# Ledger of designs, part 2: designed miniproteins, single chains, continued (4)

Each design is a single chain, and the fold is of that chain. pLDDT is the mean over its residues in the fold that is shown.

## One batch from the design tools (miniprotein)

Design m12037
Fold by ESMFold2-Fast:
Structure m12037 (fold): chain A 75 residues (1-75)
Amino acid sequence: SLEEVLAEIERLTEEIKASTDPKEIGDLVQRVHDLAQEAKARFPEEAELLDRREGEVIGLAMEKQLEIREQEAAA
């Protein structure tokens, strides 16, 4: 269901927030992307909501990866 898809995206988002590994963050973002694409095929009327949720996750992941790279550059 759409509700289950949104709950899984939220769960993956929490894993991204907790991660300190850029590769793991990239893998989690890919899982969110795949999940959103499958959901849009099943719920085309919800495409805008799914795109917005995916965009929020990508933005968060990019910020986390930037923070990790900045810390490595400072060390």
Scores: mean pLDDT 82

Design m12038
Fold by ESMFold2-Fast:
Structure m12038 (fold): chain A 84 residues (1-84)
Amino acid sequence: NLEELKEKVIDALEKRIGISRSSVQALIDRIPEENLGPILQHLVENLETSSDIELLMAAYYLALKLGVKELEKELEKLIDEYLK
C-alpha cells in the first residue's frame, strides 16, 4: 500500500528529525513515479536500523538530487546543528 508507506516515511522524518510533514511530502512528490514504491519501501525497511544522523543525511542527499531547495536548506541547518 503506497499511501501507508508514504505515511510511515513522513511520520518517521517528522518525529525523529523534526522535518515538517509538508516538506517531506514535497520530497516524496519529486521522486519519479517508477521509483516511488521501491524507494519508499527501502526507506521504511531501514528506519529501525538507521541512526537519526544517517536518516537526516539520506534525506539531505535526496533533497539535493531531486532539487527540493527549501527542504535542502532546512536539512542543511539541521546537519550543521547536529555536527556542532
Scores: mean pLDDT 82

Design m12039
Fold by ESMFold2-Fast:
Structure m12039 (fold): chain A 102 residues (1-102)
Amino acid sequence: SPELEEIKAEVDGIIQTVDLFLKEFPEEREKLKKMFNEIKEAIDAGDLDRAIELAQKARDFVNELIEKAKELGLPDELIAMLESIRDTLDYIIRKLEELKAA
């Protein structure tokens, strides 16, 4: 599906973003990469319900990281990057729900 390939490209984009921006946070970086790859695997399996559930769990984890970053006074650039990842996950969830409803 061209639409599923677009969604997978968005997931690949946020994988690259965490690779570049979370070098100083290796545990969080590897956990996010694992979660994003599990979303791709669910899409490849044709399990849209699982892909949505996994994307929601990833979004919740990113929200936890945003709050921790704010509490620790981490750089605004890092917080903005995490918020960008969250917004991309919200987009992915919405697109997967639209495809499931079609």
Scores: mean pLDDT 89

Design m12040
Fold by ESMFold2-Fast:
Structure m12040 (fold): chain A 67 residues (1-67)
Amino acid sequence: ASALVQQGFDAATRAREAEAAGDYATAAAHYEEALKNFQKAGAPQSLLDEIRARIAAARARAEAKAA
């Protein structure tokens, strides 16, 4: 439903803000919330795959920053 789509975009926006702040662990968590909301909303597989790629990238950067 539209509320899930909005929650997905809100989470994605928070993820991008966290990335800009260099908080990649928080960014990954917000992208995971975006993925869950878009998945429940029945979003296209292409969008879900893009968000999964962003989660992987954010996690990799969080690990690099923690070292």
Scores: mean pLDDT 82

Design m12041
Fold by ESMFold2-Fast:
Structure m12041 (fold): chain A 79 residues (1-79)
Amino acid sequence: MSPEEIRALAEEGAERAKKMAEKLAEAVSPEEARKKVEETLEANRAELPLLPPELAAAVAAALEEVEKYAKEIIEKKEK
């Protein structure tokens, strides 16, 4: 897999993950949404050591943005 391919997948993954977080916040309880987001982020972070260092950094940054976005959405849902 080339660096450009991994970058494209990371960008697509982040976009899909953000939309999934929105759907989770609307469709399920805040507790279940939080659990699903946490499980997904943990699984993706476990794969980071398998990536080239520069791409691992890019993916890690994308995961942090997704986590922040999902947390904000779920927190608003709880109110």
Scores: mean pLDDT 75

Design m12042
Fold by ESMFold2-Fast:
Structure m12042 (fold): chain A 66 residues (1-66)
Amino acid sequence: AREVAIKGLEALIKLYPEYAELLQEAIERIKAGADPLEVLDELLARVTDPGVRLHLRILKREVEEL
């Protein structure tokens, strides 16, 4: 779960560099032991861009399937 979430967020940084700081903060929290699903839910609450939100929802479903 953690590795899939980290890799997904790293890919999102490449697509949406304007969100890099926020997404990198999330990656660091997951690496420090935070629950990936909780972190993804917090990102969804903070991000308003429809494209980023769509990718975050897909990533959350992928993490849930593990």
Scores: mean pLDDT 83

Design m12043
Fold by ESMFold2-Fast:
Structure m12043 (fold): chain A 59 residues (1-59)
Amino acid sequence: SAELEAFLRSSSLRRTLLELAVREERKAPLTDEQLAALAKALGVPVSTLRRWIRELAAG
């Protein structure tokens, strides 16, 4: 999505954190607590973060 692409281009730190989250999600589903903490760190809603992790984990 254009929104995800723009977000990943905004900061190397944001890209790295999201890539790490995708790697962890591929091993086992992230807990609600982990998702809430990461969403807060990235400045996005948990629902948006769940969608982006799903999109990236599929590719």
Scores: mean pLDDT 78

Design m12044
Fold by ESMFold2-Fast:
Structure m12044 (fold): chain A 88 residues (1-88)
Amino acid sequence: LQNSLNSLDAGVRSLRRGADRLRRLGLDDQADRVLRLVDRAQHYIDLGRQYLNQGNNDLAQQYLDQAARYIREARRIIDDALRQLGLD
């Protein structure tokens, strides 16, 4: 679970940098969509951390899995946008 938290935190950080890159490229709508998904993922990471601290590993895992799904969706938006521009 701690490894999952560290991985998800790194993912959020990476995606925020990706959104910044999209905004610099004039892709404001894509950047905004990425940031909304990142904010959603952060909410679930925070819930997962809270339940982990309470010893509820099952609920912690469920919330971290939800966070991972939002992170994957945000990454696809970045990857698709950069690929469309020939930047991957």
Scores: mean pLDDT 87

Design m12045
Fold by ESMFold2-Fast:
Structure m12045 (fold): chain A 88 residues (1-88)
Amino acid sequence: NKEILEAIEEGNKEGLEEAKKLVKEGLSKEEVEEKIEELEKKLKELDEKGLDTLEALKESFKLHTLITALKMYLEGRFEEYLEVIEKV
């Protein structure tokens, strides 16, 4: 379904944009780790509630992408991750 694919794509894009913003703001390693924990909890709660709307699906993919990007940042691989993800 095209609407589902568009929701996923928008979520992924918003997640990357938020990750770029947080990295640019210069969060400490501790702040990033705390943020990841918060976001993982939100993602789990959203998934348990059910992805029964396009908005919920978009938010789920946004959170997943943001978490992945921030984890790559902690590993010093954020720029490599952006190059791969933005190319695809």
Scores: mean pLDDT 82

Design m12046
Fold by ESMFold2-Fast:
Structure m12046 (fold): chain A 77 residues (1-77)
Amino acid sequence: MEEEKKRIEEGRENGKKAEEEGVKVTEELIEIGRIVLSLSEEGREKMFKEDPEGGKLAQQGLNNLGGKIAKEAEEKK
């Protein structure tokens, strides 16, 4: 629980910085982030350890999801 929230929060920071650098957030990467969050804790840990390239893609998806969440929070204000 805490670990997942920490990763989302880190993704929010990284996603916000990526948007400032002109990195376009894609719907596909956001969807990957959602899929990763829907996996069991064991499944996520295994994916990140066993498949470094898949892990990077998943982290990119989480970062983009975090950036979207941060943007929605700013717009809500």
Scores: mean pLDDT 64

Design m12047
Fold by ESMFold2-Fast:
Structure m12047 (fold): chain A 81 residues (1-81)
Amino acid sequence: AALSFSEKLEQVLEIAGKLVKGEISPEEAKERLLEIFKEMSPAENRVVARILAHFARELEKVDPEVAKVLRELAELAEELA
């Protein structure tokens, strides 16, 4: 059965959180998120892209390297929308 949008969003936020904590590499985060993005509708991917872009902006002054990766992931979600 397909996951609900809220369940997919929770998985996206968990992966982003692990990336921010340094628990996973940018490459692993991208691979895991790409699999979730492929299961999302275009509208869901647009919402997720906005959320990830917002996280990138919030973290830019704290960790600009992680913020850059989150921005790249937001762009990837937009491309799949």
Scores: mean pLDDT 83

Design m12048
Fold by ESMFold2-Fast:
Structure m12048 (fold): chain A 62 residues (1-62)
Amino acid sequence: MSAIEKQLREFIEEMRDDLATARRLLERETGVAIPADVRTEEQLLALVPEIAAASEAARRAA
């Protein structure tokens, strides 16, 4: 697991009480659109590899 994936997983776990805010922050910081039906901690954790890849791509473009 990459360092970015670990950080994203820890962030989602910390934000489990406010997943709506977690989704908004992840979309803002990574540019990845999170589907409206992704509402649970488990669903967000399943997206971590995709979000991490997008975050790395954005970092390389900057």
Scores: mean pLDDT 76

Design m12049
Fold by ESMFold2-Fast:
Structure m12049 (fold): chain A 62 residues (1-62)
Amino acid sequence: GPGTELARELIAMVGNPHLGAAVAAGYLLSKGYSREEALEALQGAGVPREVAERGLEQGSRL
């Protein structure tokens, strides 16, 4: 879906899987995605669940 495609593009632009996950998570949350929707989008983009969960914790702080 749109969130997954956006997460994939953001992660690719950052060029680092962990930092990319945090940036993508923060952006999705800033656009009104719920934590659960952001987790689904990150996992759909190929991010492992543990990395996505850490990315959400870090991304929410920006």
Scores: mean pLDDT 83

Design m12050
Fold by ESMFold2-Fast:
Structure m12050 (fold): chain A 65 residues (1-65)
Amino acid sequence: SKAAQQQAELERFRKAAEEVGAELEEVDGEIHLYVKGASVTQTTGLAIRGVALGWSLGKSLKLYD
């Protein structure tokens, strides 16, 4: 089902985010990625996957510093 697929993809996002040193937070159906030490290329890949899954990643990518 769509719901089961979305939950599986969210878990995959969580694992991918941890691998690139990012934290994932969900607020009102939006996914926010907070990145520390990850490359721009890696975070861009995560954003593309989020768009493909229909989540609003919007402008919610942030770099920790």
Scores: mean pLDDT 58

Design m12051
Fold by ESMFold2-Fast:
Structure m12051 (fold): chain A 75 residues (1-75)
Amino acid sequence: MEAFDSEKGKRAIELGREALRVLLEKGKVGEGVGYLLRAIGLVIHADLLLRQGRREEAERALEEAIEAAEEGIRR
């Protein structure tokens, strides 16, 4: 469990941190900012779902968070 769920979780957290870093550096409301905020919210939501034992829903939220973060970083 910890290996695969933790690996997706680590990736989502890492991208969430990168998304926050980009937001702090650019400090601007723009098209990418919406995706970065969505990514952060989805990482928080995924953590909550994992704590509730809702692993499949958490995995989907992590995948959506990763996609949103990558879009926001690309801009």
Scores: mean pLDDT 68

Design m12052
Fold by ESMFold2-Fast:
Structure m12052 (fold): chain A 87 residues (1-87)
Amino acid sequence: NLEKAKEYEALAKEFEKQKKYFLAGHYYVLAGVYYYKSGDIDKAKEMFLKAAEAYEKAGDFGMALMTRGLLQKMLREAGREEEAKKI
């Protein structure tokens, strides 16, 4: 659902502006999932990378690592193995 992806991305950007990095990371993950479901793998990758960065800024390195793992899995399922190796 592309509409939900855009809504979650906008919400994530708003929390990021407020320096609410844990919430920004959470909504970037949701945006990435919905972009992936809509077939926009490039946007999904962008959102998961922003989520991992937001979790790192929040001091939640465990969530950042899990987010990168989820991105690697999604890239592999999409046939983008070389990109998955670089995460």
Scores: mean pLDDT 89

Design m12053
Fold by ESMFold2-Fast:
Structure m12053 (fold): chain A 106 residues (1-106)
Amino acid sequence: SMVLTPEELVEALEKVFAERMAQTNDPVALKLAEISLEIQKAVILGASQEEVDELIERLRKEVNMDDEQIEEARRAILERDEEAEKKLSDFLREQALKEREKALNK
């Protein structure tokens, strides 16, 4: 992959997240995308570990993630772990499917 400057990487991430958010009707997915973008931007721009940890704690409070889900999200966001990224994507898809299934079964 090409080496991007921090500013170029932030711009690329904002574009990807904006496109994903525009296509998403799930409020949980929108909130997760917002928080994930803020975490990644903070890390790229050299934020302190304390600031990054405060942003990650938003996943617990605003997205209702448990400790296991937060650890997988942390690995996906901070370590670019492909397996953790897939699990995070699977979580979002499962939540969207459950919401749709609830609407259809009433």
Scores: mean pLDDT 73

Design m12054
Fold by ESMFold2-Fast:
Structure m12054 (fold): chain A 144 residues (1-144)
Amino acid sequence: MTLEEVAKLVEEALELVKRAGELVQQASDLLGRAARDPSTRQDDLKKARDLLSRAGELVSRAGKLLGEVRRADKKTKKELDEALELVKRAGEAVSEALRLTDLAYETGGKYLKEARALLSHAGRLIERAGEQIERTLEKIKKLL
């Protein structure tokens, strides 16, 4: 793997993490509306479930790309270890928020508070992962 190929894969992982953050924010807004308005709750929860499923897929793909770079390049390994841990924790938080959103849909709004808390936590982990990947990408671009 060349440094240019490494930079490209890290940049692709950054774009996937940023897109996942946008979907998590949209899902968070829908869960917020579902918590305060019973009349839209079922529709909002259904839309939030779709967004969270898509966000989880993007986070998983970003983790795979960063894992490939980490295996191929020993110089960026330490910086990628922190980004990979944040991406892994973000994926776990999105998955658990999806599970609680599914339960809220089935139960007419139980677990909405817990789902919203986990989604807020997932959003923070995604933001921190994006910042760490961006710092890693800047270091790689200085070695080109």
Scores: mean pLDDT 88

Design m12055
Fold by ESMFold2-Fast:
Structure m12055 (fold): chain A 74 residues (1-74)
Amino acid sequence: SARTRSTIEGLLELAMREIERGNYEGALALVRATLSELSPEERAYLRELLEQRIRERKVPEEVARRLFSVVDEA
């Protein structure tokens, strides 16, 4: 739903802000908590949006790999 997509977008924005602060564990925890509440279709949307945000914000490769691992293991 549009409401769920907006929630995913807001949570990813918070996770990206944590990464910018160097709080990688906090960002990973936010993504894990979000995934536990989502359907498979919503997880696919989260993964797509996460890929876009990682590219746009030039997230360090090690952190990007950990984020994708969390999403892909869900």
Scores: mean pLDDT 81

Design m12056
Fold by ESMFold2-Fast:
Structure m12056 (fold): chain A 76 residues (1-76)
Amino acid sequence: SEEEELKAIKEIQKILDEAIKVYNDPSLTREEQIAKLEELKKKVEEIKKKYSDNPNVVTMADLLLAYIDEKIEELK
């Protein structure tokens, strides 16, 4: 439904905002940033699994997963 899609998109947007904040948080160690980004990645993967039949949600989830993976690699 459109309501379920919109809910999923809003959750993905919230996770993106949180990922950006974690990556730019000067109070966190690199190890803490990686751990928090890995937890956010798991949340995105669960959304992708729940909405696997919705191509718009899957595409947004995949873009966010790619972003999080890039940031984790930059921190290593």
Scores: mean pLDDT 90

Design m12057
Fold by ESMFold2-Fast:
Structure m12057 (fold): chain A 95 residues (1-95)
Amino acid sequence: MIEIPEGSTPEQRVAAVAEEVLRYLQKMVELAEKEDPDSPLTQQLQQQYGDLLQGYFLALRGGSSSLTRFAQDMIATAQQWAKQLGLPPLVVPPL
């Protein structure tokens, strides 16, 4: 579950959610690497994580709407990875 402090601006909430989802995705990659580093799934998750990290830096330059869209895309990706790895679904506050 991702916790957002009360009184945060919408922009601060989106940034906090994006950072927490990226951290969660990184932990999923580490878990896959620990289980089977040479599997096609692990290689796919590594590549997707790299692409998402690049997208995050681009979204930061695009303003709040760009960052919100990126956060939503990352949440969808994290939910798919959770299903593939047999993990519980990620609980995210509304953006």
Scores: mean pLDDT 76

Design m12058
Fold by ESMFold2-Fast:
Structure m12058 (fold): chain A 63 residues (1-63)
Amino acid sequence: SLEELKETLKDTIDFEYELAERARGKNPEAEKFLNELREIKQLIDEGKEDEAVKRYLELMKKG
């Protein structure tokens, strides 16, 4: 269901956020990555799941 997809995506982003936050002191680019993850979570909370998915895929393509 759409609601289950939303929860799964949110959980995945939370997991990646924790990993990036742990790397923050070692990688100055981690702060930028964290901010991008925050924006994607906001899109999910606003019910813009399609936009959140597109943003997430673009983030993954950038490395």
Scores: mean pLDDT 74

Design m12059
Fold by ESMFold2-Fast:
Structure m12059 (fold): chain A 88 residues (1-88)
Amino acid sequence: MALVEKIKELLDEMMKTTDPGELMKLYSEIMDLLKKITDKEELEEILEYVEELLKKETNPAVKDILEELKLVIERRIGALEREEELKK
């Protein structure tokens, strides 16, 4: 299974759950998978998906987790861009 598609599936599961334990488990799994992604384009695709979910989500607890994931992904993209500039 492609990492990007797996992360999207886990994000969809987060949108469907109200259990705090399940939310935290899904968040941890998404975070572990994000660490394995080194391609900026793949991170940008996940970021766009998270932003679309944020526009549709009405549950405040799920929104808070999605906003945290957005910040993590944005920081990773920024770090990869900085590394690319420093290598040239």
Scores: mean pLDDT 80

Design m12060
Fold by ESMFold2-Fast:
Structure m12060 (fold): chain A 74 residues (1-74)
Amino acid sequence: YREAGDRARAIGDQFDKRGDYRMAALSYRLSGDAYLLSGDVDSARDSYLQGADAAEKAGDLELAAELRARAEAL
């Protein structure tokens, strides 16, 4: 799961750099979920926060709030 988290985060970074913020947010959410399943709470929190930022850039305020809440719950 940790490797899956790392890969999803890298994919999110690529989408963010290309301006595809919606796909970046979804990739960061997947990364956070994968890190959480591996027990890496710090990496999960970081990925959810990056996803929230990407969701805000995409104009998806509901997804941004959801991902921020997930990070705060950790």
Scores: mean pLDDT 85

Design m12061
Fold by ESMFold2-Fast:
Structure m12061 (fold): chain A 60 residues (1-60)
Amino acid sequence: DPFLEELARKYGVPVSALRRARELLAQGDGMGAMQVLIDAGMSLGQAAEAVGELARHFGL
């Protein structure tokens, strides 16, 4: 997915972390999505922004 690859480059995290966060968001688990991204090395603010970008792009 080109969008996930762009976010991975932007935030310096694996594409797999963004895929997992998207899966959790699709299930309504926003806290789980944030935690996956923080565990991948993002700050709280970066994880919140990335979750917002995922939600906007995928209509979640």
Scores: mean pLDDT 87

Design m12062
Fold by ESMFold2-Fast:
Structure m12062 (fold): chain A 60 residues (1-60)
Amino acid sequence: SPPKVVTIDIKSVEEADKALDELLKGATPEQQQQLLNVHNGVVDQLKRNPNETLTITLRL
C-alpha cells in the first residue's frame, strides 16, 4: 500500500500530545517508535522555543 503522508502544525505540547495520540491509533510497532522519537524532539523544541509553530511531515 502507498505510504500515508501526514502534515501537522503544532503550537503547544498539548497539541503535540493530541497529534501523537491520534497517529498511534493506527500505527504499527515500528511507526509507534518513530512517532515517539518525533514527539520527544517536538516537545524539546517547543520547550526551548515556546512561541514557535512547528510544521511536521510524516510518511507512515
Scores: mean pLDDT 79

Design m12063
Fold by ESMFold2-Fast:
Structure m12063 (fold): chain A 72 residues (1-72)
Amino acid sequence: SGAESLELAQKYIDQAVKHMKQGNFEEAQKYGEEALRHGELASKASEEYKLEGGILAGLGGIVAGVGRVAAK
């Protein structure tokens, strides 16, 4: 459901930020990619989750991109 995807996206963002703060850039990239994926699923599931799902997807994409560059 959209609510489940939104909750997963929030948990993945929390993990991505935690790993980013610890310098674990490869893990931050992976969690950011999962947040992007689940945020997009939430935003597409219903009008109610479109804004929050989109925001979490965007944040996940940013963290994934930063983690990818920093890991190299």
Scores: mean pLDDT 85

Design m12064
Fold by ESMFold2-Fast:
Structure m12064 (fold): chain A 84 residues (1-84)
Amino acid sequence: SAEELAQRIAMVKDMIAELRRLKEEFKDDPFVVEVLEKMIEVYDEVLKRLEAGDFEGALQILRDFVEENAEELEKAEEIIEKRL
């Protein structure tokens, strides 16, 4: 539905904003910054696909990113969680 699509777009925009906030908080950690920058780039592409109505393309980009970067994502999450 149009309402569900709008809600998903809003959620992705909120995620990008939070990632940018975390990047500023962790600016002295080059590894965390690099991972967060990659996540922001991926979510920006996901947002573009969703706005174009390409739900399958958006999901595929996220899936590929998580699969290819699983170890880096887990490591960054551990660092972030320990500091919060």
Scores: mean pLDDT 86

Design m12065
Fold by ESMFold2-Fast:
Structure m12065 (fold): chain A 77 residues (1-77)
Amino acid sequence: SAEEEKEKRISELIRTTLKLLQSDPAQQAALMASLDPKDQEVIKKMLEYIEKEREQAKKEGKPFTISVEKLRKIIEG
């Protein structure tokens, strides 16, 4: 049960991060404010990772893709 709860939490944090990327600034602020402070910190790290990868892809002239596996590692580490 503890392992299942951990997996559900990881999936939920990833889904929330992806939802934030599709939200307007007001919706982003409301979603972040509704989260536990520990979850806010993890989501901020995921958003920073996504931003860095997007900038790198743009500089290299490559299409940007979000790596779910990398987001998962940020939550676990």
Scores: mean pLDDT 81

Design m12066
Fold by ESMFold2-Fast:
Formats: C-alpha cells, structure tokens, sequence
Structure m12066 (fold): chain A 64 residues (1-64)
C-alpha cells in the first residue's frame, strides 16, 4: 500500500512537471524496494528447501 501511494504521488508530480517532488518520492520508493528484495530472498530460500526435500523423497537427481 505504501508503494501504491508513492507511485501515485510520483505520477502526480510527473503530470505537474514537479521534478523535485518526483525525485523525493523516487528516493522513498527505492528504500521500500530494498526491503522487498530482502523478502524475495527469504521466499527463494523456502522454495529451495522444498525442492531439496522432494529430491530426497523421490531419489531423483533434479526436479523441474
């Protein structure tokens, strides 16, 4: 939701050609993106563990 709000504010600033305000919101968006990247890494780790568990149970070298 915070990302949604920032996107809307960036769009409004862009429509008004207010480059300074747009840059301020882009910086805030970049901070949120960094937090989201950490979340994605965590989700990938869980997925990796699930794949390894299936490989052990089925005895196959790799699953696609």
Amino acid sequence: KEIEELHEKIREASENKDDETMVEYLVELAKIDAKNKIRKVYNKEEAKEAVERLERELGVPRLE
Scores: mean pLDDT 63

Design m12067
Fold by ESMFold2-Fast:
Structure m12067 (fold): chain A 78 residues (1-78)
Amino acid sequence: SLEERLREAQRLVEEGMKAFEEGRYDEAIAKLEKAREILEELYADPRLSEEQKAAIARALKYVDELLEQVKEKKREAE
């Protein structure tokens, strides 16, 4: 369901953030890219309400920004 997939994406973001905080950059990137994939698939669903679509768009923007930060930090770490 939409709700179950949103919870999966949220869990992946939380796990990615934890990995990022712990310096596990490759794990953080993998989890955040998986979350982005789920959110992109959900955003393409024509059954979404305008409010659901806006919420997913904000989540995608957040994940993209976070992913860029993790990749930048990985570059700085060698």
Scores: mean pLDDT 87

Design m12068
Fold by ESMFold2-Fast:
Structure m12068 (fold): chain A 81 residues (1-81)
Amino acid sequence: VEELKEKTYKEIVDYAKKNRRKLSDFEKRFLEEFEKNGKVLTPEQFIEILMKERGITKPVSELSEEELKEIFDDVKKRIDA
């Protein structure tokens, strides 16, 4: 379960990095801030951003595998649109 979550985190982050221009203004500002400071976004930090955008108020560690999958699918659909 934890191993699957970590893989999903990386997949979401990689997808977002490749499609950076299509991220929301909120997501872009956080990526720009980390890039400007020479820091790389951790998968967990990026997932927290996606959760806040969707109004999900709970720790990343409490996300179910299904909730992570839904977030990833929504991100892909939004970026691909």
Scores: mean pLDDT 65

Design m12069
Fold by ESMFold2-Fast:
Structure m12069 (fold): chain A 59 residues (1-59)
Amino acid sequence: SLEKARELLKKYRDIVKNLPLELSKATPEQREALLKKARDEVKKINEEAQKLYDEFQKS
């Protein structure tokens, strides 16, 4: 599960690093889609982190 925790942190870091760069090159329509995708991805990361934490504590 440490591997899973590292993957979640890497995904979060990549979003924070790459999103501003992608937005700077995007059309207005692409910006809406990129922002929605980033919000959905962060939500999934938070949900997976909570589940992983609970599972790790029970192990």
Scores: mean pLDDT 80

Design m12070
Fold by ESMFold2-Fast:
Order: sequence, then C-alpha cells, then structure tokens
Structure m12070 (fold): chain A 97 residues (1-97)
Amino acid sequence: MEVEIRITATSESEDEEERQKLINEAIGRIQKLAAEHARETGLPEPNVTIVKVTPKSIEVSISGEMPREDAQRLAERLEEALKEAGFSEVKVEIRER
C-alpha cells in the first residue's frame, strides 16, 4: 500500500546556530533511518522530500510502498531519533494514498 509519513520537527532553542545545525542534519538522519528500515524489511526504499524549512522547523515527506504497520514502525523510529537529536517537538502523521 502506498503511504506518506509527514514529519514536522521543531527546535525551541534560542541559539540560532544550534537550531540551524539540527535542521541541516535532520534530512540526513531521516534518509539514513529510511534506508535502514528498507534494508531491515526488504521493502523498497521510500522517497524522502523536504516540504518546508523555517528558522525553527523542518517538514519532511517520506513516501513509499509499505504496509501500514511498517510505516508506523518507521514513524516511531524517526520521532525517537529526532527527539534524541535535540528537537523540542516532533509531529508525525501517516497518510494512506
């Protein structure tokens, strides 16, 4: 089934350099986890697209052919990894296309 995982990661840090570093590194972290998930599941690697970047946030779309259960697992891994990286808020939505 084709699914989209929409992730919005926000940094409330008052240090602009720290925020920019987190935002710039976020896409690489997301791409790495998506590729690892594809290898572990044997599913096709999903497409990772930047939707929006602001001074405080990054919004990313991850689209691919996977079961909802695998999308949920990937979404949970991404939320945890981004929170551990230092983002103050991570919002994740799973949409079936």
Scores: mean pLDDT 82

Design m12071
Fold by ESMFold2-Fast:
Structure m12071 (fold): chain A 100 residues (1-100)
Amino acid sequence: MSPLEKKFLDLLKEIALLVLEIIDAVKAGDQARKAALEKRLREKLAELRRVAEEIGPEASKVADEAIALFEEAVRAQDVETAVAASRRVGKLVDEFLASR
């Protein structure tokens, strides 16, 4: 696995954790924490897109699908939706790694 592929996988894990933390902040009513975490999420999603572009079109496709799934989980504000998104992203990553 290349250093860029490792960074891509690490970013996907960080984003998945941020999504869960945002849902937790919403459940706790902590608007300040929610805002700070949403800012971090936007920064990490932008970095994910850049790293994916450097890797290639297959990684960019995985990044776009993962971003859509995680953004849906944040909008739903539901832990089960976030867990389902993480599982689907994991499958997309496994398929991506098997294709390289």
Scores: mean pLDDT 85

Design m12072
Fold by ESMFold2-Fast:
Structure m12072 (fold): chain A 80 residues (1-80)
Amino acid sequence: MEAIVRITLKKEALNDEVGEILSEIGRKYGAIAGGIVEVDEETVRVELVFPSKERAEKAAKELEEKIPKELLVGVEVVDA
């Protein structure tokens, strides 16, 4: 079953370093779709769609490890 990784970031995370991390992890785990959705004035939500829940969970864990803690509000995996 497909799953979505929802990543909530502070707006300061809209930079090349975090963008490269998102692109690398998405590519590594085979993301089939992805986009940036602004949630509010202080935060940005990014959603990456993966072909399986297992891949989404692995991607979410690696994103939590690689994105600076100060820029990361949360990561969750939801069914697509």
Scores: mean pLDDT 80

